# Designs tried in a protein design run: designed miniproteins, single chains, continued (6). Part 5

Each design is a single chain, and the fold is of that chain. pLDDT is the mean over its residues in the fold that is shown.

## One batch from the design tools (miniprotein)

Design m20151
Fold by ESMFold2-Fast:
Structure m20151 (fold): chain A 92 residues (1-92)
Amino acid sequence: SATQQLRRHLVRLVDLNGNGTISQAELNRFLAAVDVNGDGVISAAELRRVLHSSSSLRPSTAQVNALVAAGDRNGNGVLDLAELRALLTSLG
């Protein structure tokens, strides 16, 4: 699915050493690169910008919103670091 493709691209962007494990340091580096307003969370708009600039995919707003919704466990419309880690480490 498009959501699984986007999740795989996110894993690749965060897992910079390619070891298949997402460390806190890798999450913090990704957040620092994506979170331009410094609020400690990732919005769908910030995620869409990074995916458009860093992958061959050009995901729609709806596809990025679906990916955020898949990780957004508390329903606040954004991803914190714990939600992002869980999204990236969950097996389909």
Scores: mean pLDDT 71

Design m20152
Fold by ESMFold2-Fast:
Structure m20152 (fold): chain A 70 residues (1-70)
Amino acid sequence: NAEEIRKKADELMEKGAEALRNGDYETAIKYFKEAAKLYESILDEATSEDVARLVAAYLMQVAAEIEKEL
C-alpha cells in the first residue's frame, strides 16, 4: 500500500542522508535513487507532501552526484 511504500522511501532518504554526511557519495546516490523510485510508484495516490518528498529525493541525488565529482 502507499503508506508502507512511503515509510520505506522515507527510510531510504534517511540512509542516503547518513551516507552523504559520511562522504559515501555512491551509497547516498543509490539510496536517493531507490527512494525516488518508490515515491514515483505512488504518484497516482500522492499527496502534496509526497510530491515534495519526491522532489527532495531528486535534489539530494543530484547534490550527492555533484559532491562525488569534487
Scores: mean pLDDT 84

Design m20153
Fold by ESMFold2-Fast:
Structure m20153 (fold): chain A 90 residues (1-90)
Amino acid sequence: SMEEMEKLLEELEKKHKFKENNKKLREELRKGMEEAKKYEPLSVEELEKKLEEATKNKDTALAFALMVLLLDKRAAEGLASGDVLGALRK
């Protein structure tokens, strides 16, 4: 989930001494997460389109964050309908 990713980044910042190459990757991932949060109100279909656009543009951090957000939305829809496996497969 997006919350778990944000928590993980905070924990890594507190608990680990990062090499400089890892700092850049963390900053890119954080930026991707912030951008993805703008799309949180969008439908599953709209998020899938945004993920496709991010992948086409080779924005790997945004694509990863959008994928996590999309999985969160699909899981929530599945739980609401009582079909978690169906939601996760789409």
Scores: mean pLDDT 69

Design m20154
Fold by ESMFold2-Fast:
Order: C-alpha cells, then sequence, then structure tokens
Structure m20154 (fold): chain A 94 residues (1-94)
C-alpha cells in the first residue's frame, strides 16, 4: 500500500532522528535518561501513527537502546542506531 509505505518511510526518518537523540542521551546521561527519552518518543510516535503500530514502535525503541548501550563511543552509538534502524525498517516493511 503506497500510503502505508510512505507512512513507514516517515516513521523511519523520525525514528532514526529520535534514536540518535536517545543514543546521545545514553552516552551523556546513562540508561535512565535514554529510557526517559525513548519512552517520550514512543508515546509521541504512537499518538501520531496509532495503536496499531505501538508494538512495532516499542520493539524499535528497545532495539535502538540496546544497540547504543553496546557502543564504546558516541560516534559508534550513532552509527549503530542508524544501521539497526535501517535493518529493522527493511524487515518490518516486508
Amino acid sequence: MEDEKQKLEEFGNLARELGVKAAKAYVEGGTDEAARILQEMVDKLRALLGDEYKDLIREFALRMSHAAAQATSKEEAIQRVKKYSDEFLKKALQ
């Protein structure tokens, strides 16, 4: 569905931006701050996209948080989040 695909592309762009912000927060403020930002982002994305996407949004946020936590630098965290974002969205779109 073209509308669905466009919506998922917009989600992908927003999620990548939010994931990078969460990764930066994790490196600067630790897990509690990153979790707070991710939860706020999940709530915003859910409000925009609807309840049908809530589980996808939550899984995405958790995976991005995990990827950032495994990074040894801020730059690596950002790169990992972008890579996992692209991989997750490619799989979710299928």
Scores: mean pLDDT 68

Design m20155
Fold by ESMFold2-Fast:
Structure m20155 (fold): chain A 82 residues (1-82)
Amino acid sequence: TQKLKNLGESLYGQGLEYYKQGDYQKAIEYFRQSAKYYEKAKDYKGAAESYENLSRVYEKLGDLEKAREYREKSRYYRKLAE
């Protein structure tokens, strides 16, 4: 529904703000919630973007295993969006 997409978008924006501030732990929390709401809305492009940013945050933290995992989830959802 549009309401779930709007929630995903709002949470995504908060994740970006925390990422810009260097608060990577809060960025992770908000991007994870954003992905969840986009998935519920079947907004697979939004889910892919959220997982892409989760991958980037984990790269900044040096967690390359988590970064790869979320990058693969992002690719999966980008294919579903097509």
Scores: mean pLDDT 89

Design m20156
Fold by ESMFold2-Fast:
Structure m20156 (fold): chain A 80 residues (1-80)
Amino acid sequence: MAEVKEVKELQRIEEGDTLTVNLLVTLKEPASVQELVDAAKKAGKEYAESLPEVKRILEVHAVPVSDTQAAATVVAEKKP
């Protein structure tokens, strides 16, 4: 998979037992749209799983922004 250089948290939204995290994922080198999307989804999921308040990941979405950047959205269930 394409190598991730950076994951930036752009926005965090908490609603009841749900946490939504919007991220900008940057690759070290340009990649195909598929490789970029797959890398961004994986990096976004790993980032959200590292948060102490996250119990489980519900959804992960990613859209390409450039050949090196994708916007990722992770929806997670919060710990009680």
Scores: mean pLDDT 85

Design m20157
Fold by ESMFold2-Fast:
Structure m20157 (fold): chain A 99 residues (1-99)
Amino acid sequence: SAKEKLVENLRKLAEASPDPDVAAGARTLADAIENSETEEQLRDVVRAAIDFARSLAETSTDPEVLKLAIEVAKSAAEAYPELQDEANRVIELAKKNLA
């Protein structure tokens, strides 16, 4: 499922990031997605995951972190298509910083 892909991408980001604060943030979001009891809670956490990926797209110089930020944004938009425009902005920013 898109939810499972999002959790997987956040777990990969936690393992790949050399920044302990980034790793902790990604792990916290993955746990929050898995522990969401309602669709409203899940949507709020998925939006937070897009905001987290945006921050990484703006601040990271690590190509692996930027690629995983793209995958987090993509899987978030697959879970909630209404977030596609927000996710696309993160994807475009991360791609520019990879070039």
Scores: mean pLDDT 88

Design m20158
Fold by ESMFold2-Fast:
Structure m20158 (fold): chain A 65 residues (1-65)
Amino acid sequence: MEKAKELYEKGLKAIEEKDLATAVRAAVELAKLGAYEEAEELLEKAVEKGLISEEAAKELLEKTK
């Protein structure tokens, strides 16, 4: 879980910085680790900030299962 926390914090910072690429990478890596709840939360925050569409966020989560 420590790596998942690291990725989640990195993703949150990337969303704050409006760094879409880093935020998406963090969410995908979280999902690959089985941390789907954290990955989904990061993508939801990115959608709320207008960095990524809801469709793209759904696709990313689905493809990493």
Scores: mean pLDDT 79

Design m20159
Fold by ESMFold2-Fast:
Structure m20159 (fold): chain A 92 residues (1-92)
Amino acid sequence: MEDAETVERQLADIEENWEKVEEAMEKLKEAVKEAGGNFVDEPTREEELQSALALAENEAYKLGLDPRKLDADKVVELLLKLAERIRKLANK
């Protein structure tokens, strides 16, 4: 999508609040590892920022939320929900 200004603003907000987003990403990585999956090993900060936004946008879409309205707090919430869902699927 050519809404570059919205994406740039979302990435900047995530970067400013990176400590909270990083904690959510670490919980997601742990859930993926517990499920026997592969996660990118030692991604760059830029790769992690883009991955966090993309994963949150996918989860927002599934929940009927507008991905263009995601702030850092909502990204954290969505990443944590994704991590919980992965953990539940791993525990048969």
Scores: mean pLDDT 76

Design m20160
Fold by ESMFold2-Fast:
Structure m20160 (fold): chain A 75 residues (1-75)
Amino acid sequence: MEEAEELIEEARRLMREAAEYLRRGDYETASEKLEEASELYEKAGEILKPTDPKLSKQLFTQSRLLKQIAEELRE
């Protein structure tokens, strides 16, 4: 489970970076960071799917939400 945990931690780091860019008004860079975080949550969800289906579903939900927010920031 180390691989999935590392992906989740990396995604959270990217989300913190996105928040900093949002504070500075850099919506484009913030969107890119959120898209990267979304991809990491999706990968973690796939890894955890056979062993922790509840957490896997939560990660897929978070991934979708982050993609939606990133898309809205580019509009």
Scores: mean pLDDT 85

Design m20161
Fold by ESMFold2-Fast:
Structure m20161 (fold): chain A 62 residues (1-62)
Amino acid sequence: EDPFNELLKKVDEAYKKLSEEEQQEFEDLLRNKEIDEASKLLSKVSDLSVEEIKNFLEELLK
């Protein structure tokens, strides 16, 4: 699997580990373009660094 697809899978799994309230917060942060804060939220429930998630989200939102 290519690195982008592997990272996408891990980010999706991290999102699913969030509580309902945390998922709502994550979506609000993305809507407000607060990528740093959104990345920090996902990093708490995954082995991914904030920087890895941030770079992924920035590429995804291009």
Scores: mean pLDDT 80

Design m20162
Fold by ESMFold2-Fast:
Structure m20162 (fold): chain A 111 residues (1-111)
Amino acid sequence: MKEYYVFVSVRIPRDKAEQAREKVLEKVREIAKKYGGEIVSVHWEEREDYVVLTVTIRFKTKEQALKAAEELYKFLKEMVERGEIVDASVTVVDDDGVVLKKLSTNPELEA
């Protein structure tokens, strides 16, 4: 059966890292349950001025992966607008590594 992956990447200011991480992971867990996804990995990496949170969610159908990605992106965009995170991206890929959709709060991809 073909599988689909949603990659969520969030840059968080170090001073907001704990609160923002918890909020993002809670929403990811909620959306994964809603759309029948499985959280495959959670990675937390400290950088000089920010922290990167990366979450990978596996889906059995393209439709559920795309719906989950859209809802997660809307939530993350609101977090950027509130100054809780720097930026976020949500990428949907299939089992062959083909990018089906990419959503970013930074349209330049240079942040």
Scores: mean pLDDT 84

Design m20163
Fold by ESMFold2-Fast:
Structure m20163 (fold): chain A 92 residues (1-92)
Amino acid sequence: MEELRERAERLARELAEELGLELGPRARRALILVAELALLEERAREEGPTEEMLAEARRLAAEFERLFAQLDPEEREQLYRLVAALEERLRA
């Protein structure tokens, strides 16, 4: 779990830097949550989903939903661009 979080934080930092975007703390946390979910889905596909992985995915999704509701329109636009870049990175 700690390794996935560290990897997600690194991906979030690299993507924001590549796109030249300065994220507020809420938008940055939302991006990290999306990255954690994406990495967890990748791991579940490779190793097979476990009950623990499904529980963690639900927790991360709920936290993201709550946080996303608090973002302003500009933060949401930044997040959409970063999520698209994240998807491209993970397919490479």
Scores: mean pLDDT 82

Design m20164
Fold by ESMFold2-Fast:
Structure m20164 (fold): chain A 99 residues (1-99)
Amino acid sequence: PLSEEEVERYIEGLKDKDWRVRQTSAIFLGSAPKDLGRRGVDPLIKMLKDKDDFVRESAARALGDIGHKDGIDPLKKMTKDKDDSVRKSAKKALKKIGY
């Protein structure tokens, strides 16, 4: 399982200038243990507003995988995103959270 130190590293990776690093960081945060993954919730919500659609899609998926209720309202807004894959990811994430 992902360590606490690795989770903190990926949270910092969400701020990277390279969109590929931000996308990869979001993906790994979605795979974190439940308690540690909750630390990524607010940073991932910020990534839902990222300029890159691959980053927004990965952030939506990660929020669904973490399953925290604080992701519900931000994910509802993402169901109206300009990108089709982001909208689909947000809808799937909401179903995973039980919304």
Scores: mean pLDDT 88

Design m20165
Fold by ESMFold2-Fast:
Structure m20165 (fold): chain A 59 residues (1-59)
Amino acid sequence: MLEEIQRLGREAREAYERGDYREAARLLTKAAEMAQQAGLPALAKIAEHEAREYEELAR
């Protein structure tokens, strides 16, 4: 679980660096869901916040 969350975070960073904010937001939303399921609510909150910011940039 944690390794998968870390992978999603790296992929989101790569998408952000490419200017693909929509994809970055999607990956972070998935990471947040996995973090919540893994019992990591603080990490889930951080990922959710970043996803919302990237969704705004994608507009």
Scores: mean pLDDT 82

Design m20166
Fold by ESMFold2-Fast:
Structure m20166 (fold): chain A 65 residues (1-65)
Amino acid sequence: MEKLKELAKEIEEFLKELGVDAKVEVRGDEIVIRLGETDATKETGGLIRAIGLAIEAGVSVKLEK
C-alpha cells in the first residue's frame, strides 16, 4: 500500500511539473489518474511517462475523466 501511495505521489508531482491537470489516487491495487483540462501535447507526453513508471513498478493504471 505505501509503495502505491509513493508512486501515485511521484506521478502526480511529475504531471504537475509538466503542466498536466490531473489528480492521482490509489484505489485498491490500482493507480487512478483523473484528467482535467490539459494541452494535448503535454497530456500525451505526461501520460506516456506516468504509464511507463507504473509498468516498471508492476502496477495497474486506470485513466478517468
Scores: mean pLDDT 73

Design m20167
Fold by ESMFold2-Fast:
Structure m20167 (fold): chain A 56 residues (1-56)
Amino acid sequence: SEVEEETKRLLESSPTPEEIARGTGRVLRAIGEENEEYVLELSKKRKEEEEKLKEE
């Protein structure tokens, strides 16, 4: 997978295992948060559009 390849390249550029672990953890958390927010925004948009369609 492309994501796995990119992760490996990042790990190779880092000299210490500790720094690698921390960096990877931060990236994964950021991805998780962004994904959750995106889904929530889509749900809100759909509800608003449905209400507007009924009022129109």
Scores: mean pLDDT 67

Design m20168
Fold by ESMFold2-Fast:
Parts: structure tokens; C-alpha cells; sequence
Structure m20168 (fold): chain A 70 residues (1-70)
């Protein structure tokens, strides 16, 4: 489920992470059932189509530079 993508909270805002290895079914579940006020962390390996789907669904996106800072 989407709980496997959950990384924690920043000031009460839920944070999820998507990588190139995240199954498409989990991404769809996040889009359908995830809180739309959430922040989704993505890296440069995530396909642009997936990034667009997350943005279009209303999520705030944060890009990880080499996965070192949140």
C-alpha cells in the first residue's frame, strides 16, 4: 500500500517518496487515496510522465539532489 512510500511528516504535512523503482500500482494508489496536501519527494530518475501525474493530482513536489537533503 501507500504506507510503503511514507517517509514521515514536516509540520504535520505527510511526506512520500517516489523513485524509478516504485511500482506503478503504488503510484496510482497514492494519486487516488493519498492526501492531496502531501509533499512527494522525487529524484531525476523518475519519468517526467509520473512527475506530471503527481503534480496534476495536486501534490507538492520536492526534487532530491543526490538524496542528501529534505
Amino acid sequence: GIDSLYKGEINGVPVYEITSKTPSEQIQLLIEKGPKNAIVLVDDSVPSEVIKKLSDAGFSLAFLSKGKTY
Scores: mean pLDDT 77

Design m20169
Fold by ESMFold2-Fast:
Structure m20169 (fold): chain A 63 residues (1-63)
Amino acid sequence: SEVQKLALLHELSKFLPKEVVEEIRKLLEEGKIEEAIELVKKYASDVLSEEQLQNVLNGIRSL
């Protein structure tokens, strides 16, 4: 849903650079869920806890 996408992007904006968040947004709007997941894993694995990362990835898979 649109609300779920916005909530996920807002949460990611606390931890990731604006350019990365914008790229993730574009991938989600294009329905490229797997590419969005890979980008999150690439940039967020070093800044989020494993629990936070899994919550974000599960949120993206549920879109």
Scores: mean pLDDT 81

Design m20170
Fold by ESMFold2-Fast:
Structure m20170 (fold): chain A 99 residues (1-99)
Amino acid sequence: SEEEKKRLKFEADVVEALALMIQALVRNYLKRKKNISPEAKKLYEKAIQLAQEAVDLARKAREHAENGDIETAKRYLEEARQKLDEAIKLFNEADKLES
């Protein structure tokens, strides 16, 4: 439906925005903290990578929703959310190592 298409596009835009925000926050943290442990640095770098994957998947979800491929859009959106959740988890895990 047109309503479902609009909702999926909106949800994809939200996931993209959140993933870009996490990526920016992690990059700014790495830039400001010169004495980060090697273990924490690997987790932060992986969080940036997963956040980028979430951005790419969210953009694919939006494109498929725009084209009326609702089921494919839902799958990409779910994958984008999973990547975003993992990025946040790794960021929090890295942050605990630096506490």
Scores: mean pLDDT 89

Design m20171
Fold by ESMFold2-Fast:
Structure m20171 (fold): chain A 80 residues (1-80)
Amino acid sequence: MDLTDRALAEGLVRAGERAESLGDYFTAGSAYELAGRVYLALGDNQKAAEMFRKAAEAYKKAGDDEKAKKAEQLAKQAES
């Protein structure tokens, strides 16, 4: 289970990286946010926080300040 879920999270990170390279920052933010949620479910709080911070940055570049703020809050919670 954990290995399969980690592979899913890694796939979502790659999807986010690809979306960023294409300038699709909203899709990148969504992919990183979902990856963060998967890592959080796995108990990998450090990776979850990292992904939520990447999601926040991508959402800011997309102009979605509300989603960026939520992602920043999720990163803070994951580190706590």
Scores: mean pLDDT 85

Design m20172
Fold by ESMFold2-Fast:
Structure m20172 (fold): chain A 81 residues (1-81)
Amino acid sequence: MRREEAEADLRAAEELLKELEEEIKAGKISKSEAAAKLAAAGVLIISARYLGEGDEELEKRVEELLERWREVAKLAEEKFK
């Protein structure tokens, strides 16, 4: 159950970050909406980290997704300057 919940949270965060990146690149999202979606994705990643603690595969996926989150956050910062 814990592993399945962590996997679901990771999947939801991945899809949210993908949608957000596309919306930012297309100019279809406001700065405040982008911030809200980044916060939501961050919460999902933190949840997955907690649920997947001690699982090497899940911990690696959390680290990869945190890097992706940082990339999307940087894109948003650059786009809304």
Scores: mean pLDDT 84

Design m20173
Fold by ESMFold2-Fast:
Structure m20173 (fold): chain A 61 residues (1-61)
Amino acid sequence: SHAQELLRRLAQHHSGLSDAQIDALVEAVRAGDEARVREIAEAAGLTPEQARSLAEALLAA
């Protein structure tokens, strides 16, 4: 959706996440894989809470 595209671009601008990292993050949150969410968040310089909020926003868009 347009909202999902905008959220992806905002995330990339502020956090340096690639499209592949965003896709992996959304999948990890969907699966309830907290360890994977932490790994992706740490690699991107985000807190796990920030990463979860981003993925939840993308899933709701």
Scores: mean pLDDT 79

Design m20174
Fold by ESMFold2-Fast:
Structure m20174 (fold): chain A 60 residues (1-60)
Amino acid sequence: SMWEEILEELEREAVRRILAGESPLAAMRAFLDRLRELGADNPEVQAVAARLEAIIASME
């Protein structure tokens, strides 16, 4: 689906940034912000964003 492709692209970008030396927490926050922006009207994407938010919160 379109959202599967978007999620895979965002995931690959986050992984590339982490491997380049960026903080995993910072990369995950950027990923979450993009998911919320792009998927504001998609409940499945919002569910993924909520799970990611919980993971980020547990890392703090």
Scores: mean pLDDT 78

Design m20175
Fold by ESMFold2-Fast:
Structure m20175 (fold): chain A 66 residues (1-66)
Amino acid sequence: AEYMVKQAELAREEAIEAAKKNDESRMEAALDALKKLYEALKKTGDEEATKKAEELLKEAEEAAKK
């Protein structure tokens, strides 16, 4: 689970960078990767890792809106 959380952190950073550069394709790809990691973590039953991934996804989606 920890490795997947680290991948979620990287996906969040990628989404924020892409949003900052107005690169919609990169941003959507990073958000999709983060959503898949969040869903995979939910299936593992690791509540701590799932909560971290949820927060990272929320932050990436907020950056994409602004």
Scores: mean pLDDT 79

Design m20176
Fold by ESMFold2-Fast:
Structure m20176 (fold): chain A 66 residues (1-66)
Amino acid sequence: MADELIKEGDEAFRKGDYEKAVELYTKAAELGSARGYARLASVYWHLGDEEKATEAAAKAEELMGG
């Protein structure tokens, strides 16, 4: 399920629909997906939200490496 949300988010991001990409990646992250958090960090960094990008990146690292 989380992987499917990430795929849908990637499609939204590719189309420039950053709001939808954030929504889909957030749902994946809420399911415990490290990839969801990593994608959220990328989108927030692209949008210039450094605080949210840093928080999402930290969560991704926590879930992947400890």
Scores: mean pLDDT 81

Design m20177
Fold by ESMFold2-Fast:
Structure m20177 (fold): chain A 66 residues (1-66)
Amino acid sequence: GPIDDREIADALALMVVGIAKVDLEHGVPVEEVRAFGDRVAEQLAKISPEAAARLRRDLDELVKEY
């Protein structure tokens, strides 16, 4: 089936949030997880600004619990 760059960007954003959640649950510092997420979001914005914004928002919500 046709997968466009936007669909790939959305899938990458979801995977990064999943990785961040697992890392936070295993005691990785919030600052380290946030720095990783911000770097991914910066690259993702070149493909889909919407996916990057969603990733940043999902990470912001996730880190509030820590």
Scores: mean pLDDT 83

Design m20178
Fold by ESMFold2-Fast:
Structure m20178 (fold): chain A 60 residues (1-60)
Amino acid sequence: SEMERKREEEIRELEKQIEELKKEIEELEKLDPSDKEVQQKLVTLESALGLLKAAIDFLK
């Protein structure tokens, strides 16, 4: 159905965002771990990752 297709499309879009965030986290982890800006960005991205995972679980 159209509603099922829309749900699957939303899940795929969220999964794509999760993969992009994981790549950003990996790139930041290559930087200086003592840098406060790097540490703050990692916390922010990890929080965003958690929210996207929760959104997928809600849509399942």
Scores: mean pLDDT 83

Design m20179
Fold by ESMFold2-Fast:
Structure m20179 (fold): chain A 69 residues (1-69)
Amino acid sequence: SDEDLESAFKLLDLDGDGVISAAELRTFLRAQGLDPSDAEVAAIIARFDRDGDGRLDWAEFREMVAALR
């Protein structure tokens, strides 16, 4: 559900700043049964990171999850 996805995002967002890092994204993807390389994680972030900070906000994270499901 969207609530489960929001809860997952909040657990990954350890600093509470509303964004997740490449390392946190890799942890999430591993929990989904994927084992991406550092280059694959960087490519995913580059695809969905619209603000260029190298991190995913909630809207970018939702778009990424929808595209990968």
Scores: mean pLDDT 78

Design m20180
Fold by ESMFold2-Fast:
Structure m20180 (fold): chain A 74 residues (1-74)
Amino acid sequence: MEGGRQAALEELSRDPYDLEGAERAATEALLRAGVPPEEARRLGRRIARETTVDPAEHPDAVARAQAKALAEAA
């Protein structure tokens, strides 16, 4: 079942990598910087994927995603 597989993948992404948290943090940072919602979501997703790849950086992934999002918006 596709739904079951997708839910399991989301759980793995949140623990320990927290991919969704990083995506939301990057998107919110871009929105605060005045980036349109559609573009903010697209960039936030890309930034989150790049910042949550390395497990060694997962504790700081959200902060790094926010910082990168603000740099992209500047």
Scores: mean pLDDT 65

Design m20181
Fold by ESMFold2-Fast:
Structure m20181 (fold): chain A 78 residues (1-78)
Amino acid sequence: EEDRLKANQAAIKAVRYASEGKADEAIKYIDEVLKYGGPQAAAGTIQAAIDVARENGHEEVAKKLEEYAKEKGLKLPP
């Protein structure tokens, strides 16, 4: 449905911005994943964004995403 499409598009953008070191933009799109896809989809997107941020040397972005997940009460996959 429309919400699923919006969530998927937001997830792609969140991961891309995280890979670019843009934490605030990544979080903005994670908020859209949470809104349209729900907490499980948001948690998965956050974990993917954390992994990609670290792979690209953006440890500060990964840390901000971990703090965001904790603030929202989202359990990240192992």
Scores: mean pLDDT 85

Design m20182
Fold by ESMFold2-Fast:
Structure m20182 (fold): chain A 64 residues (1-64)
Amino acid sequence: SEEERERLSEEFKELASRTARLELERMLKLASGEKLSPEEEEKLERELRELDERERELIEQRLA
């Protein structure tokens, strides 16, 4: 339905925005000359993996 497509699109936009923000924060921190600690790097990698997994779920829902 149109409502379901709209819902999935909104969730996808929110997810994409969150992923883009994390990637941007990481890039800006590196560009500023700040070194990410191993713990900070692991935390970002974990958060990005969780967002990627959710994105995959949304894509599968859209294709079904």
Scores: mean pLDDT 77

Design m20183
Fold by ESMFold2-Fast:
Structure m20183 (fold): chain A 75 residues (1-75)
Amino acid sequence: EREKLFEELKKLALESGLSEENAERLARIATAFLFGDYEEAIKLLVEELLEKGKYSEEEAEELARKIIEEQKALV
């Protein structure tokens, strides 16, 4: 179940020392990726990168796509 995987990933992120906000965002991105929703994973990662205020929208999209494609290649 998608919701169970999300909760398990969030729990693992919290155990790794991430804040609740960071654990939730990471779990959302990872859950979308693992269910094959790559466009949703890219969208969520773009939002995370834009919130940091260090990237333009174009830079965030390029970086997010690169990260997701690299992770796909490892599976």
Scores: mean pLDDT 78

Design m20184
Fold by ESMFold2-Fast:
Structure m20184 (fold): chain A 65 residues (1-65)
Amino acid sequence: MVSPKESVESLKKQLRDAAATNSEMAQYYIEIAKELKRLAEKRGDEETARLADQAIREGEALLNA
């Protein structure tokens, strides 16, 4: 089983790669990260929610660079 933390790290990598080549795909991955954060918060997974929030902020910063 892939851990939620590993899923967030994979998503962050995909977001960084997408931001360099395709802004629409980067926005799509940011939306996935927002959904992952919402689900993590609902289940009380504070660590995954924090990592997902960080991924959202980093992704938005990359798109606005």
Scores: mean pLDDT 75

Design m20185
Fold by ESMFold2-Fast:
Structure m20185 (fold): chain A 53 residues (1-53)
Amino acid sequence: KQALIDQNQATIEELTAKIEELKDGKSTREQLLLLVLELVRNGSQYLVERLQA
């Protein structure tokens, strides 16, 4: 359980950094990728909350 929490925390941090770098983009591709990364990050956050409960 703790290993899964740690892995998802690392994923959240990595995705957050990528999202910040992509925020400068104005292309449709960059905007779509940013949205996908935000969804994946939110999914990892949800898993962390469930595992910590």
Scores: mean pLDDT 74

Design m20186
Fold by ESMFold2-Fast:
Structure m20186 (fold): chain A 64 residues (1-64)
Amino acid sequence: SMKEKLQKEKEELEREYGRRIDELVARAQASTDPAEQAALFAEIQRVVDEYRRRLEKIEEEMKK
């Protein structure tokens, strides 16, 4: 069904972005350079914002 397809897309999105965020967090924690850490945290924020926008689109489709 369409709902099952959208649920699978949501789960795939959560896996993809979860991994990307975890990698960036690990890099930030391993860094000893405050400027690099700041840049990595800014990148994490961008990735989180992208995830939220994509998630909202899937949730809007699920309402139909």
Scores: mean pLDDT 85

Design m20187
Fold by ESMFold2-Fast:
Structure m20187 (fold): chain A 52 residues (1-52)
Amino acid sequence: MSEIEKKAEELKKKGVKEVVLEHPGGPFSGTMYNIANELYEKKYGIKVKRIL
């Protein structure tokens, strides 16, 4: 959780508008992806894209 927020803050400070996150494929893949999407898009205004 905290690491995702830290990364999002850093990217926003650098003016990053868009990030690509790999789908982890593990047991928490869906949950972690959804958390990242909500934090990045709603709180920091950074678009998240998923690739295999």
Scores: mean pLDDT 64

Design m20188
Fold by ESMFold2-Fast:
Structure m20188 (fold): chain A 55 residues (1-55)
Amino acid sequence: DKVLAEGKELLARAKTLDEEERKKIARSALQFMDDAQPADVGKALALARELLELV
């Protein structure tokens, strides 16, 4: 799933970014949940939760 791959890259980058950039990534996490294929919703949710914890 392209959405999951992009989300994992953003999560890795978030660990080195400042607070404002992490907040932008957290907003993108909600979009990942909306855009994920039905079969991958659980994985997208787990990724979104990790991104949101960085806010």
Scores: mean pLDDT 68

